# Designed miniproteins, single chains, part 16

Each design is a single chain, and the fold is of that chain. pLDDT is the mean over its residues in the fold that is shown.

## One batch from the design tools (miniprotein)

Design m527
Fold by ESMFold2-Fast:
Structure m527 (fold): chain A 87 residues (1-87)
Amino acid sequence: SSMKEELEKIEKKIKELEEEIKKRWEENKEKEEEVRKYLAERSEPYIKANPREKIEIYAEFLEEVLGLEKEKAKELVELQLKFLELN
């Protein structure tokens, strides 16, 4: 039961960060070409990456391209990695 409760808490925090990420996407719609270029340049390393590395690449994208606060990007990584470890 403690692991299920921990997972539910992690999922809730991830959803809260997803709302912030959605806001950052809306604020950066004009950066569509920058987003496309960033993703294209990192497509090969992303495809070859393990699940942990994929989470790190995504968080780096959110910080560097969308301007997500470094602390929030780190929190997302920590929560996603913990979720991965518990599943």
Scores: mean pLDDT 78

Design m528
Fold by ESMFold2-Fast:
Structure m528 (fold): chain A 98 residues (1-98)
Amino acid sequence: SERERRVAAVRLMVETLRAVIAEAERLLAEGRDAEAQELIVETLELLVEVARAFDLPEELIEWLEERLERARTASAEENLALLRETLARLEEELKRLE
């Protein structure tokens, strides 16, 4: 069903984001801030693309696009916090869909 596809998409986004947060934390611990920033921005771009492809709520897409725009000018530490906020928002969306 359409709902089952959306649930699967959000679940994949959550799992992807958990893996990316762990990798970004590792890169930052190694002083590789530029690589962490690039990974974070690319991940947010991917999340927006997935949300659009699976017709997730417009409000969620707009929310993700706003975070992507912030990430382009933020520090690596601010971007790590932004990813954690994004994870919490997606976990909340998953609860609404299930």
Scores: mean pLDDT 88

Design m529
Fold by ESMFold2-Fast:
Structure m529 (fold): chain A 93 residues (1-93)
Amino acid sequence: MTVEEMMEEIEKRRPELEEELATTTNPDTILAIRAVLGDKEALVEMYKKLLEQAKKAGAPKEFIEELEKLLELAKEDAKKALKKEIELILKLE
């Protein structure tokens, strides 16, 4: 599966995700859906939370550095950050 295929799958799910966003009251779910749909502020907040959790859990320095790069990228371009996140996930397969 390519990054482009994953992005296309997310876009196909957009109406379903927008409906979920309109009906859910769970703050974490709202944040995750907003981030996936391209909300820059939501994506930045999600990466900040992940970075804080990773640091507290004693994750490897290389993983912390990748999350810091994703956070900085999200501040500039949410779509690029999302693509980079998908690329990193695919590297685990």
Scores: mean pLDDT 76

Design m530
Fold by ESMFold2-Fast:
Structure m530 (fold): chain A 110 residues (1-110)
Amino acid sequence: MLDMRVDAPAEVTTAVGEEVEVTATVTLTQRGASRTVRLVFELLDENGNVVARREAAPVAVAGGETVTRTLVFRFTPTAAGTYHLRVVAEDLDTGARQVGAPTTVVVRPA
């Protein structure tokens, strides 16, 4: 059983044309057989559509072990609105997904 904990800001604010950086610390604990896990940032619009996806290199998590990774997501918004940035752990051996609590990204008009 794969557990994911994500420590990231609850909210960040930027403006159209201004780069924003979100840093997330992800802790993965595997309580069963060894797994290969891909960590992904997914940026969702207000309607829940994935508008950007950034993949980190896959990590091996051995049975009974905890692995911590720091991930950085950078983007320059082209449209104002409210977005949600989430970390997803994808188990490459089973196809199972774990989804972390999202960071709200408020993009103000230029």
Scores: mean pLDDT 84

Design m531
Fold by ESMFold2-Fast:
Structure m531 (fold): chain A 65 residues (1-65)
Amino acid sequence: SAALASLSPSEAAARAAGVALRAMALALEEGLSMAEAFRRVAEELRDTDPVLAAIAEELARREAA
């Protein structure tokens, strides 16, 4: 959307961080494992910040092992 296109890099990063923190908080509140919490973060960030989503997926894999 137009709003995302007009954000500075730092504003985009702050927005992605907000999405990630909310997804993590909700997953942990639901009693999910850390691996599932990181997976939820990756899913929520997939379209917003694919790099941070990939990092969250890697963290989910490490927690599941």
Scores: mean pLDDT 77

Design m532
Fold by ESMFold2-Fast:
Structure m532 (fold): chain A 80 residues (1-80)
Amino acid sequence: SKEKLRKLVELLTRISRALGNRDKEAILQALDEIISLLPPEYQEKVRELKERFEKADYSEQARILQELARLVKEYIEKLK
């Protein structure tokens, strides 16, 4: 639980850095790790956002990752 929380926060930080560096591959790898740490109801939503991200241009990528970060933070708050 506490370990999972720390890993999710670390992965969100990695995504933010990778987006700034335009490193799409690093973002996709971090998204796969996030999906593996989430319960099934959140996994489905994040997988949908990942598929949308893969097909998106750079401006849409930022918006999709913002929505994804909100979902992950919502789950983190629920773990308190």
Scores: mean pLDDT 84

Design m533
Fold by ESMFold2-Fast:
Structure m533 (fold): chain A 65 residues (1-65)
Amino acid sequence: SMAARRAELAARSARLVELYQKGEITPDEALELQRAIGEAHRTRSPEAFDRALRLADEVEERAKK
């Protein structure tokens, strides 16, 4: 559902902000994420939310290594 997508994106965004503040993700990764999240909110499309969530997952997974 769209509500589930929004809740998940909000939770992941909070974690990504913490990772950025700790220096665990790059400024380029943070900028790309902000653009994807902004696009999802502007278009309100499920596909744009799914893209932003996928990108967030990829960045989080890289940061764990």
Scores: mean pLDDT 81

Design m534
Fold by ESMFold2-Fast:
Structure m534 (fold): chain A 100 residues (1-100)
Amino acid sequence: KVEEVKKALEEGNYKEAEKLIREIFRTGDLELVKELVDALVEMKDYPTLTYLGFLAAMAGDEEVTKIIIEALKKAGYEKSAKDVENLLKTIRELSAKDPR
């Protein structure tokens, strides 16, 4: 699965990459998420890693979002990590204000 994402990204097929990434998230498999994050770090594809963080934050998935934030911080992308963290906080605050 992660190798398929790498191939799609290398081919510039961003729609297929997004589809595969969303499928990995849908499985709830944290090991697959970590493998995907490690692959993106190896490729130095930090824009895609940041996008992945925004997808996880919008879904309200705190655990996946924290894994991505930590990976971005370790890579020196602290601003991207903070942007993802702020999005997660905003989504959680909106959900808390509108409990319906």
Scores: mean pLDDT 77

Design m535
Fold by ESMFold2-Fast:
Structure m535 (fold): chain A 93 residues (1-93)
Amino acid sequence: DIEELARRTVENARWIVEFRAEAAPVVQKNLEKNPDLKLTPEQKRAIAEALEIHRAVEEGRWDDLIEEEIERFLELGGISEEVARAALELIRA
């Protein structure tokens, strides 16, 4: 069912964006409490990106972030083009 797959795709994309947005401030606060914690350049970049997503969500740029996640699912072969199209329509409605 294309509609069910589209709905689940939106739910998964929303969960990823929400998780990244909510986790970023918590991780940053824990890093401030543990100054001896050694992070890789990749981990530092991931935290910076998550903090930017947190800011975008707070600014109401939520739909754009969900759309980007859906496009990534399509590029990675996780969903079909038809499912991606239906999922984007659900966001824009």
Scores: mean pLDDT 77

Design m536
Fold by ESMFold2-Fast:
Structure m536 (fold): chain A 113 residues (1-113)
Amino acid sequence: SLLERLKEFAELGLEAVDQIKEYLKKHLSPEAQEKVQPLLDRIRELLEKMLKSTNLDEQKELAREVIKVMDELIAVLKEIREKSTDPKEQEVIDSLIDFLRKMKEELEKLLAE
């Protein structure tokens, strides 16, 4: 069912966000972390609400909010990348943007069903 698939997406997404948060603490500047971590925390909060929801319409609305926050995070990451002079930080940001775009596309496909 779509409800179970959205729940599975939320479970995998929560694990991915937690791993990303820990990885970025080691690889982003403190200033970049202050901008990025709150948006990752918001995505995590929304995914946790999706996982706990028993209502498909509520899950779909939460999923649309996840997509919006992912778009905001991608925009912030692009701004950080443009201001960064560290090639390693730029590579980390590029990888994260690619990952977020793929997660967003998967979630959009689920919502189109």
Scores: mean pLDDT 88

Design m537
Fold by ESMFold2-Fast:
Structure m537 (fold): chain A 59 residues (1-59)
Amino acid sequence: MEEKLKEIREDVLKILKENYDFSKVEQLAEEYLQKYPELSREDVLKAIGEAYKEYLEQE
C-alpha cells in the first residue's frame, strides 16, 4: 500500500511540474482508485495533497 501511495505522489508531482494541469491530476486519482481497489479515496487524496505541498515548497 505505501509503495502505491508513493507512486501516486511521484506521478502527481511530475504532472504539476510539467503541465500544472489539475484536470490530469483528478483523472490520475480516479485511474488509481480503479487500478488499485485496495486504496481508499482518502488515502489517494492524502497522497495528492502531499505532492501539492512538495510542489509548492519547490515551485
Scores: mean pLDDT 74

Design m538
Fold by ESMFold2-Fast:
Structure m538 (fold): chain A 64 residues (1-64)
Amino acid sequence: MLTEEQKKNYLDYIKELVELAKKYEAEGRTDEAKAIRDVINSLIDYLEKVDPELAKEAKKIVEE
């Protein structure tokens, strides 16, 4: 089970990645944006296996 600090770190990291992906998308850097989105999806897949509730929170961040 993840610690409270690890949960916070994962959500903060995903938020930063989403902001970076949106920046690349706005700049027309579609390949870089896709690479960041693939990393986000891999992290969410991992979280679904270890903490499904945290994964739901991460998905909400991605949908913004």
Scores: mean pLDDT 84

Design m539
Fold by ESMFold2-Fast:
Structure m539 (fold): chain A 89 residues (1-89)
Amino acid sequence: SNQEKIQQLVQEANLLALQAKQAIKDGDYDTAKKLAKQLVKIAEKLKELGDYKGASYAYKLVSDIYKGLGDDKKAKEAEEKAKEYEKKA
């Protein structure tokens, strides 16, 4: 069902966010950037399934990763996407 797919994607988002935080702590910024891009794909899949709340949450995680990387521009872009989808939830 769509509900089961949504639950799986949210669990994957949380796991990727934890892995990205660890990569930042380890100085592995390339891995953290790749994980942020994977999180964007999860956010877009959640949106496609109609879970705008989940998509907004995933973009908040993307913003946090880019803040940890010092990429303020990409952090702000992700935060704006999170706010856009939150309004549709």
Scores: mean pLDDT 91

Design m540
Fold by ESMFold2-Fast:
Structure m540 (fold): chain A 69 residues (1-69)
Amino acid sequence: ASASELQAKALVIHASYPPQYRELLRQDEELKQALENFNPAEAFQVLSQNPELVRDVDRELRQKFNIPS
């Protein structure tokens, strides 16, 4: 995934998912790296410039990890 996709994923996880799901998602190495390198300012810039990317990564994470809405 691109750096922008990783920041979008980290933003979605922090903003939309309860703490227990963050622990589950950290078992995925790519998502663990995204969460450890989360930069809120950069992530909000990605959201502002690419709102559809944030929506798409949220949908992907919910489907892949069976996270309820």
Scores: mean pLDDT 76

Design m541
Fold by ESMFold2-Fast:
Structure m541 (fold): chain A 95 residues (1-95)
Amino acid sequence: SMQDLGDEAFQLVDELYDRLATASPEEQGELVLETTGRLLGILDKVRELAKKENTDSAYRQYGLFRGYVMSVLSDMRTLATQTGREQEFLQVVSS
């Protein structure tokens, strides 16, 4: 369900921030790229569920979740840039 996918994304982000607190710059770059790809995969699944349900409520939930993901990705782009991995980040986002 969209709620289960949202919970998965929230847990993924919490685990990321916990791991970033003790990670080296190289490890931070790897974690950011991996988490970005996984978050985009979850976002795509939520989008497809919203399209399948095709209700105003489903599209509203998708929109709110997309806003959350975009906010996280903005922070992740900053970290990717700081670790010299911005181009790899942009490739993941554009794929």
Scores: mean pLDDT 86

Design m542
Fold by ESMFold2-Fast:
Structure m542 (fold): chain A 88 residues (1-88)
Amino acid sequence: MSPEEREGFLKEAEATLYLMAGHIARKMGDYKEAAEYYAKAVEKLDEAIRLLEKAPPTPLVQQALRSARQMREILRKERAEAEAKAAA
């Protein structure tokens, strides 16, 4: 893999860990903590997208980019919902 592919996939893995932490916090009713984890997951997905856009456009890279962009939009909504619940 190119360096950009490898680093991009590592950032996606980091985003997944933050997503899992956010999901656990949300289930425990810790909405403020959930929002913070979702924010970090979005940050890692933004980094992954930047790196993968610089990588050779293989089918694997194109699928990863589509998945990362979709997950980023979902997580932005989940973050907003968690922030709203934390403020309530």
Scores: mean pLDDT 87

Design m543
Fold by ESMFold2-Fast:
Structure m543 (fold): chain A 62 residues (1-62)
Amino acid sequence: SMAEGQRLLDEFKAWLAANAANLSAEEIGRLTREFIERNRDLLSEEQIEEVERFAVRLIATR
């Protein structure tokens, strides 16, 4: 299910980017953490690092 993990990651990143303007930094962090915890068995360590880095970049560009 590596392909499924990547699909979920890409969908989450797209959703987060589309909604970032209406979310606080704390909300972005919490939602990212919840996503990782829900999908931990489907995500590699590299994919977890990717989404965490993505969330940090979104917060920095607000």
Scores: mean pLDDT 86

Design m544
Fold by ESMFold2-Fast:
Structure m544 (fold): chain A 64 residues (1-64)
Amino acid sequence: SEEEIIKEIQEETGFSEEQARKIVRIYKENKDAPAEEKIKLIQKETGASWLQAAKALRILEEKV
């Protein structure tokens, strides 16, 4: 479920629920974009490090 994905992103990255929901939205709106572009968008919108953004993206790709 989306709620389980949000919780896993929070646990792996330390982000708030609001930040995790923003990451999920970015992924859904940009699912056809290359991974590196999605990572850059996540970093820009949330202030995440590359590693945090990459971890969040991996979770989304495995669960969605």
Scores: mean pLDDT 82

Design m545
Fold by ESMFold2-Fast:
Structure m545 (fold): chain A 114 residues (1-114)
Amino acid sequence: MEEEEQKKKNFRREFLTELSYLHLEGARRVAKRENVPFDPSMPWEEVLLALSEEELEELRERLVDFLIELMEKLNIEPEEAIEIFKEVVKEEYDSPVVLEFMEKVIELLRERLG
């Protein structure tokens, strides 16, 4: 049985789900602050550009906390989790703004795990 491959698939699925939740939460926050209708189709880049540095830091911290808990839950090594993270980000995002946000998430994750 490919238990290791299943763990990686589970990590990827849960990670993609959390990214979707963070995107929607960011979009909801932008809508509330700007008093405009909530648009779940608002691109990640537009959401990230509209959030303050404090709000961006909060989202990065939330994602890192989620990733650490997910690694522990699925018993995945940090290096393997980071490689899956990088693969998912490259597959899902073309925006330099989104890529910069994700790079800072990886840096924070490495700091907490080191």
Scores: mean pLDDT 83

Design m546
Fold by ESMFold2-Fast:
Order: C-alpha cells, then structure tokens, then sequence
Structure m546 (fold): chain A 65 residues (1-65)
C-alpha cells in the first residue's frame, strides 16, 4: 500500500528532522511525482530544511523500488 509507505516516511522525516508531518507528506508526494527534483528545490518549495528534503527524496526513491 503506497499510502501507508508515504505515511511512514512522513512520520520518519517529522521525527528525525523536526518538520510537520503534513509538510513531510507533501514533500514526499511531490518527490514521487517529480523524481528528478533536487533536494534544494524541494526544500524551497515546501519550506523545509535541506536535510529533510534530502531524506524525502531518498525515501520517495525507496517507495518506488
């Protein structure tokens, strides 16, 4: 279930990077739809830290695998 994987990834980013679960979820969903997005662009788009954005890109890749 892809929705469950997205929720788990959003919770992980919220827990380790201090972002809201809502922002983390939106960033992961966007990265899934735009797999070539840079972490810098994702961070700017969602107002999250660069480290959280890197995690979101990595977790989105794992969800698609």
Amino acid sequence: DIEKKIEEAAEEISRYYGESKEKARKAIEYALENPDISPEELAKKFGITLDAARAAVSLARDILS
Scores: mean pLDDT 85

Design m547
Fold by ESMFold2-Fast:
Structure m547 (fold): chain A 80 residues (1-80)
Amino acid sequence: SLEDIALVATMLATYLQVDVSQLPDKETLAKFAEEFKKSKDKVEFLMKLGQEIGFGEIPRERAEELLKLKASDEVLEELK
């Protein structure tokens, strides 16, 4: 869903301290969101995702904090 994509985008933008426009495109974010939703270990998924997008592994403690976030309304509107 668009909200699932916005959640992943919000987590990545927050960690990287970048605007959502600097993230991978909506299609790539949608793929990450689907894989995230199916993942049994959300913390390990986020740690690995940081490495996959070229920023290195997200530390476990940071990944755990990011999982407490909700999809940003601003990010959701930018993805429409």
Scores: mean pLDDT 84

Design m548
Fold by ESMFold2-Fast:
Structure m548 (fold): chain A 84 residues (1-84)
Amino acid sequence: SRARVRAAAREAFRKYNKDGKRLTKEEAVKALADALKAVFPDAEVSEEELREILDEVDKDGSGYLTEEEFVEAVLRAAEKILYG
């Protein structure tokens, strides 16, 4: 469900967001992989695909993701796993 995906996304964001309100792209890739593995343990998504999704939600191209942008990235990745 979307609720489970959002919960996993927020947990992963908080796990990697130790020192600030935003994730770096490197932290976001790791957090995104962790969130997806928690919800879809048998699904494999390449690092390249994860980075593309993160770039799509980084509205200003800043190289950082807010919690809201990160949750959107996890939802987009989950949709690709379920319907792609």
Scores: mean pLDDT 79

Design m549
Fold by ESMFold2-Fast:
Structure m549 (fold): chain A 91 residues (1-91)
Amino acid sequence: MEKAIELIDEFRDKAHELVDKYIKDPFEADVVRALIDIASAIAKLSIQRGEDPVEAIKWLGEIAARAVEPYSPEAAKEIRKLGDEYVEKLK
């Protein structure tokens, strides 16, 4: 469980770096970062409540990508790839 929570925190930090790289408008970047933070909190709570950590991280990656896609389809693709990488770290 603790490893999965740490991986969610690392994913959140890396997703923030991608938002900062691809989204140049400060307000849009702030909104997307806030949505990613909320999704990360939900994923952590889901794991703590007994949900599968793999499914929680997959869901987080998809929600984060969908949050960023209207502003940067390229960032959304990178975030989906990041989600897949973090699922692999749970093996």
Scores: mean pLDDT 87

Design m550
Fold by ESMFold2-Fast:
Structure m550 (fold): chain A 92 residues (1-92)
Amino acid sequence: YVISVSALVDGKLAAKRTFEDESFEKVAEEASEWVVEQAKKYKELEIRVDTSGSEEDAQALAEKLVKKLEEAGIRVESVEVIGNTVFIKLAP
């Protein structure tokens, strides 16, 4: 599985990283931890996550990302899944 994460601040790419593992659960965990780190660094953050998995994998990833962000005290304004891509906008 491959998960590519792009972190955007005011529509501009601030950071990007790709995660790869044979286990979806493992790559989703690593991607989620990195997303939380970016969210703590940038307050006005939009996150785009592309996965090589199915749309069901993208939905599961979206749920995991929202949970991890909320557990870290970060407020999620919106989350949208389009095919294999997850879009998350964080509240200021």
Scores: mean pLDDT 80

Design m551
Fold by ESMFold2-Fast:
Structure m551 (fold): chain A 79 residues (1-79)
Amino acid sequence: SEAEAVLRELARRAAEHETLDEEERARLREALAAAEAWDEELEEEIRRVVEEEGLDEGRAAAVAAVALASRLERLRAAA
């Protein structure tokens, strides 16, 4: 799907740059809404990493994109 393709692209950019710019963060929010990929466990994981590492918005979004792409891949593998 388009949302999953966007999440994979953003995860790739996040891995390369360790941050997401404002346009990339806007695309991440749109992809999240479309993919319905956000759950309580993921939210807790991201919140903990952001708090413990003192990440800014760009770095926090990069962590979120990578975590989401990984979760979508696991869900797809599980069928």
Scores: mean pLDDT 70

Design m552
Fold by ESMFold2-Fast:
Structure m552 (fold): chain A 62 residues (1-62)
Amino acid sequence: MKKVKEQAEKLAQASTQHARSLGSDARADVDDIFKELKKLAEEKGLDKAVKYADKLVKQALS
């Protein structure tokens, strides 16, 4: 399922880029953004993409 991983990477990159632009408040905003993305992905049946994106976002912000 290459499409699922590709979408997860795009979600992680978008979330990380937005978080970096917000500076110190980035972590709180990333959490809110990720909650919205999780709901959208669950509606589209992209559960695995959400889990993969969460791992990428945490690694990028660490």
Scores: mean pLDDT 65

Design m553
Fold by ESMFold2-Fast:
Structure m553 (fold): chain A 93 residues (1-93)
Amino acid sequence: SDQEIEQTLKKVFELIKKAKENRDDEEKVREIVEQIGKLVGLSEEEKELLLEAIKNGDWDLALSLVIQAISRRHPFTPENVQLTLRLASEVLK
């Protein structure tokens, strides 16, 4: 549902912000990546790629991985695209 995708987007981007704030704590970032993976259905390979993207500060890759995973489960509406862009902008500050 539209409410489910909105809640998933908000939760995922909150977790990405927490990972950014704790980037130097690899164990905490790994725990956050596991939580994101459960929410959006990341493969083991995608989780390792997300972990490396976060460690390297490659937020474009990190955001692309999670957005693509969400899009596989839920079709994006124009409203959800706008929400995604707003949340992504907040991470990239």
Scores: mean pLDDT 82

Design m554
Fold by ESMFold2-Fast:
Structure m554 (fold): chain A 69 residues (1-69)
Amino acid sequence: MEKAWKEAEEAAEKAIKDALKEGLSEEQAFRLGFSAGAQVLVDAGIPLTKEVRDKLYEITKKKLEELLK
């Protein structure tokens, strides 16, 4: 379970970095990061409940803010 969340965070970070490097907007980078993290969770068998999506949203937002430095 913990491994899936770590992999989701890493996938979100990679997607955000790649998007920002290609000159995409912060909004586009966030959407791509959230989608990448969500796919990792689904592949790990974790249902995308509201609570799971809210947690992924906060992780994705924090990673975007860290990468904009």
Scores: mean pLDDT 84

Design m555
Fold by ESMFold2-Fast:
Structure m555 (fold): chain A 60 residues (1-60)
Amino acid sequence: SLEDVIRSLKRRLEQFLAEVKAALEGIKKLGDSEETREARQAFLDSVKRQLEALKKLIEE
């Protein structure tokens, strides 16, 4: 069903987000400045927001 397809896509996107988050956490440990940490956190927050928006768009 369409619902099953959407559920599968959401799960895959969540897995991808987890991978991206883990990679960025690794990267932020390499160049240790407050500005760099803030920029990386802002990027993580942006990715999370965009993924949630994508899930809503697919459901509509």
Scores: mean pLDDT 73

Design m556
Fold by ESMFold2-Fast:
Structure m556 (fold): chain A 81 residues (1-81)
Amino acid sequence: SHMEELERALEELLAALTDEALRARIREVYQRWKAGELPLPVALLELTRLGAEAVRAEGYDPAVARLAGRVLSALLDVLRA
């Protein structure tokens, strides 16, 4: 399912990050969206911004960029469903 792919992509991204504050903020946005506290378009925009911050924090590592892209792609699949 799109949700299972999103969860896997998110776990892989979080495991690749060294910045615990960024990991916590990404988890918080995701959990707030899942709890219905945050609308999906707002969560998508916040996760896009945090994904860009994560790529910068990891020195523009292409592997981290690929993982962030997978999370955003999976979120768009959920939005389109």
Scores: mean pLDDT 84

Design m557
Fold by ESMFold2-Fast:
Structure m557 (fold): chain A 89 residues (1-89)
Amino acid sequence: SREEAEELLARLRAELAGAEAFLRSPDSPLSEAARAALLAVLAEARAELEELEEALRRGELSPEELIERVRELGLETTGRLAAAYAAAT
C-alpha cells in the first residue's frame, strides 16, 4: 500500500539520518578517512532514496515495487558501509 511505502521511506530516511549523526558525533572513534568514506556511502544512499521517492511520485513505481526497492537499498547500503569501514580501518 501507499501508506506502507511512505512508512518504509520515512524509516529508512530516519536510519540514514541517525547513522550520519553518529558518524559526526564526538563519541565516534573513527579516523577522518573512515568518517569521510562512511559519510560518502550515506550521501549516495540518500540520493538513491530521493530518486525512488521521485519515481513513486511520477507513477513510474507502484507502492509495492517501491517497498522492494527500498528494502534492496537498505541491504546494499549496509553492505557498502561494512566494505567502506573495512577498507578504512
Scores: mean pLDDT 83

Design m558
Fold by ESMFold2-Fast:
Structure m558 (fold): chain A 101 residues (1-101)
Amino acid sequence: MSEKEILNEFNLLLLDPNASTSAIARALSTVLKNIKTPDITLDAVKKLLELGISISTIARYLRGLYRLKDPSVRVETLLRVLEAESKEEALAILREGVAKL
């Protein structure tokens, strides 16, 4: 599959209300290995991994963020994650973002 096809399938999975956290976690592992193109969501995921947050925890928060009615809240939350200096700060940002239902 091309990078574009992998990214399109990943975005469709994130937007699917029936997608499980385990399915998103498996897709994240595939996307992180195969995609080199800059992407805000993937850059935020890499930052969260560097801070010691597990793929399964990241997948759970991404599932929550992609279910928000306002996509601007998702983008703002992901940008704030890139500026986080600790695991505790990043988790607080993610919790605040998913609470804005």
Scores: mean pLDDT 79

Design m559
Fold by ESMFold2-Fast:
Structure m559 (fold): chain A 89 residues (1-89)
Amino acid sequence: SVEELRRLGEEAIENKDWERVRRIATSLSLGLTAAGHGKEAVELQLEINKAIEEKDWERVRELLEEMLDLLAKYASPETQAKALALARA
């Protein structure tokens, strides 16, 4: 579910685990691409990478929440479940 993806993202941000944040963002980007919103997903993922480099964890949180909101709005339950599985791998 999107709620579980949000929990994984919050945990990664709390631990400042940039590799995990990038993996979660990639998973969300793939889900959004499957839902026909790949352009927005790529743009958000690039902004997340920039925020990680700047150590702006508040901005990382904001951008991940934006991706999660888009996934909840546009992705099917099956696509959301696949995104969660990829984020956990």
Scores: mean pLDDT 87

Design m560
Fold by ESMFold2-Fast:
Structure m560 (fold): chain A 79 residues (1-79)
Amino acid sequence: IAAVMEEHRAAVEETRAAAAEEARARGLSPEEATALTALAVLDTLIALTDDPAVRAELERAKALLEEALAAYRAARAAA
């Protein structure tokens, strides 16, 4: 994943900047803003990579992050 981010650094930085600006405009919490930015970066890398093994790894990372975000939101609602 780190190597793919390095290879596509310009696209990753552009995606991060756009996602961060949107999160700030929407007034999202720091945790939610970070998670949405990371999800946007993963989506960009999945679209750019042509290696099936790397794509599978990125898709798995995205699924884990989505699960973590859902768990965080559930815990926050329960607290």
Scores: mean pLDDT 76

Design m561
Fold by ESMFold2-Fast:
Structure m561 (fold): chain A 81 residues (1-81)
Amino acid sequence: SEELLAKERELLAAILRALHLATRGDDQAGVAEAERLAAQASELARAYKAGKLTEEQYIQGVEELIRRARELEARLRAKLA
């Protein structure tokens, strides 16, 4: 669905912003956390494409990862200010 694709794009953007901020701040823990979020996003997408998750379960998982990525982004921005 277009809603699902929009959520996937939002998650990717949030992870990339967090990774960029962590890299700029030379924050190795932040880089590692962003990489873990990316790995979790990939695993979630693989489970969905393999038919192991319903669309509703996948959307819920993506929304949780978006929340975590945004929290990481906010924390990293605060460290750079």
Scores: mean pLDDT 89

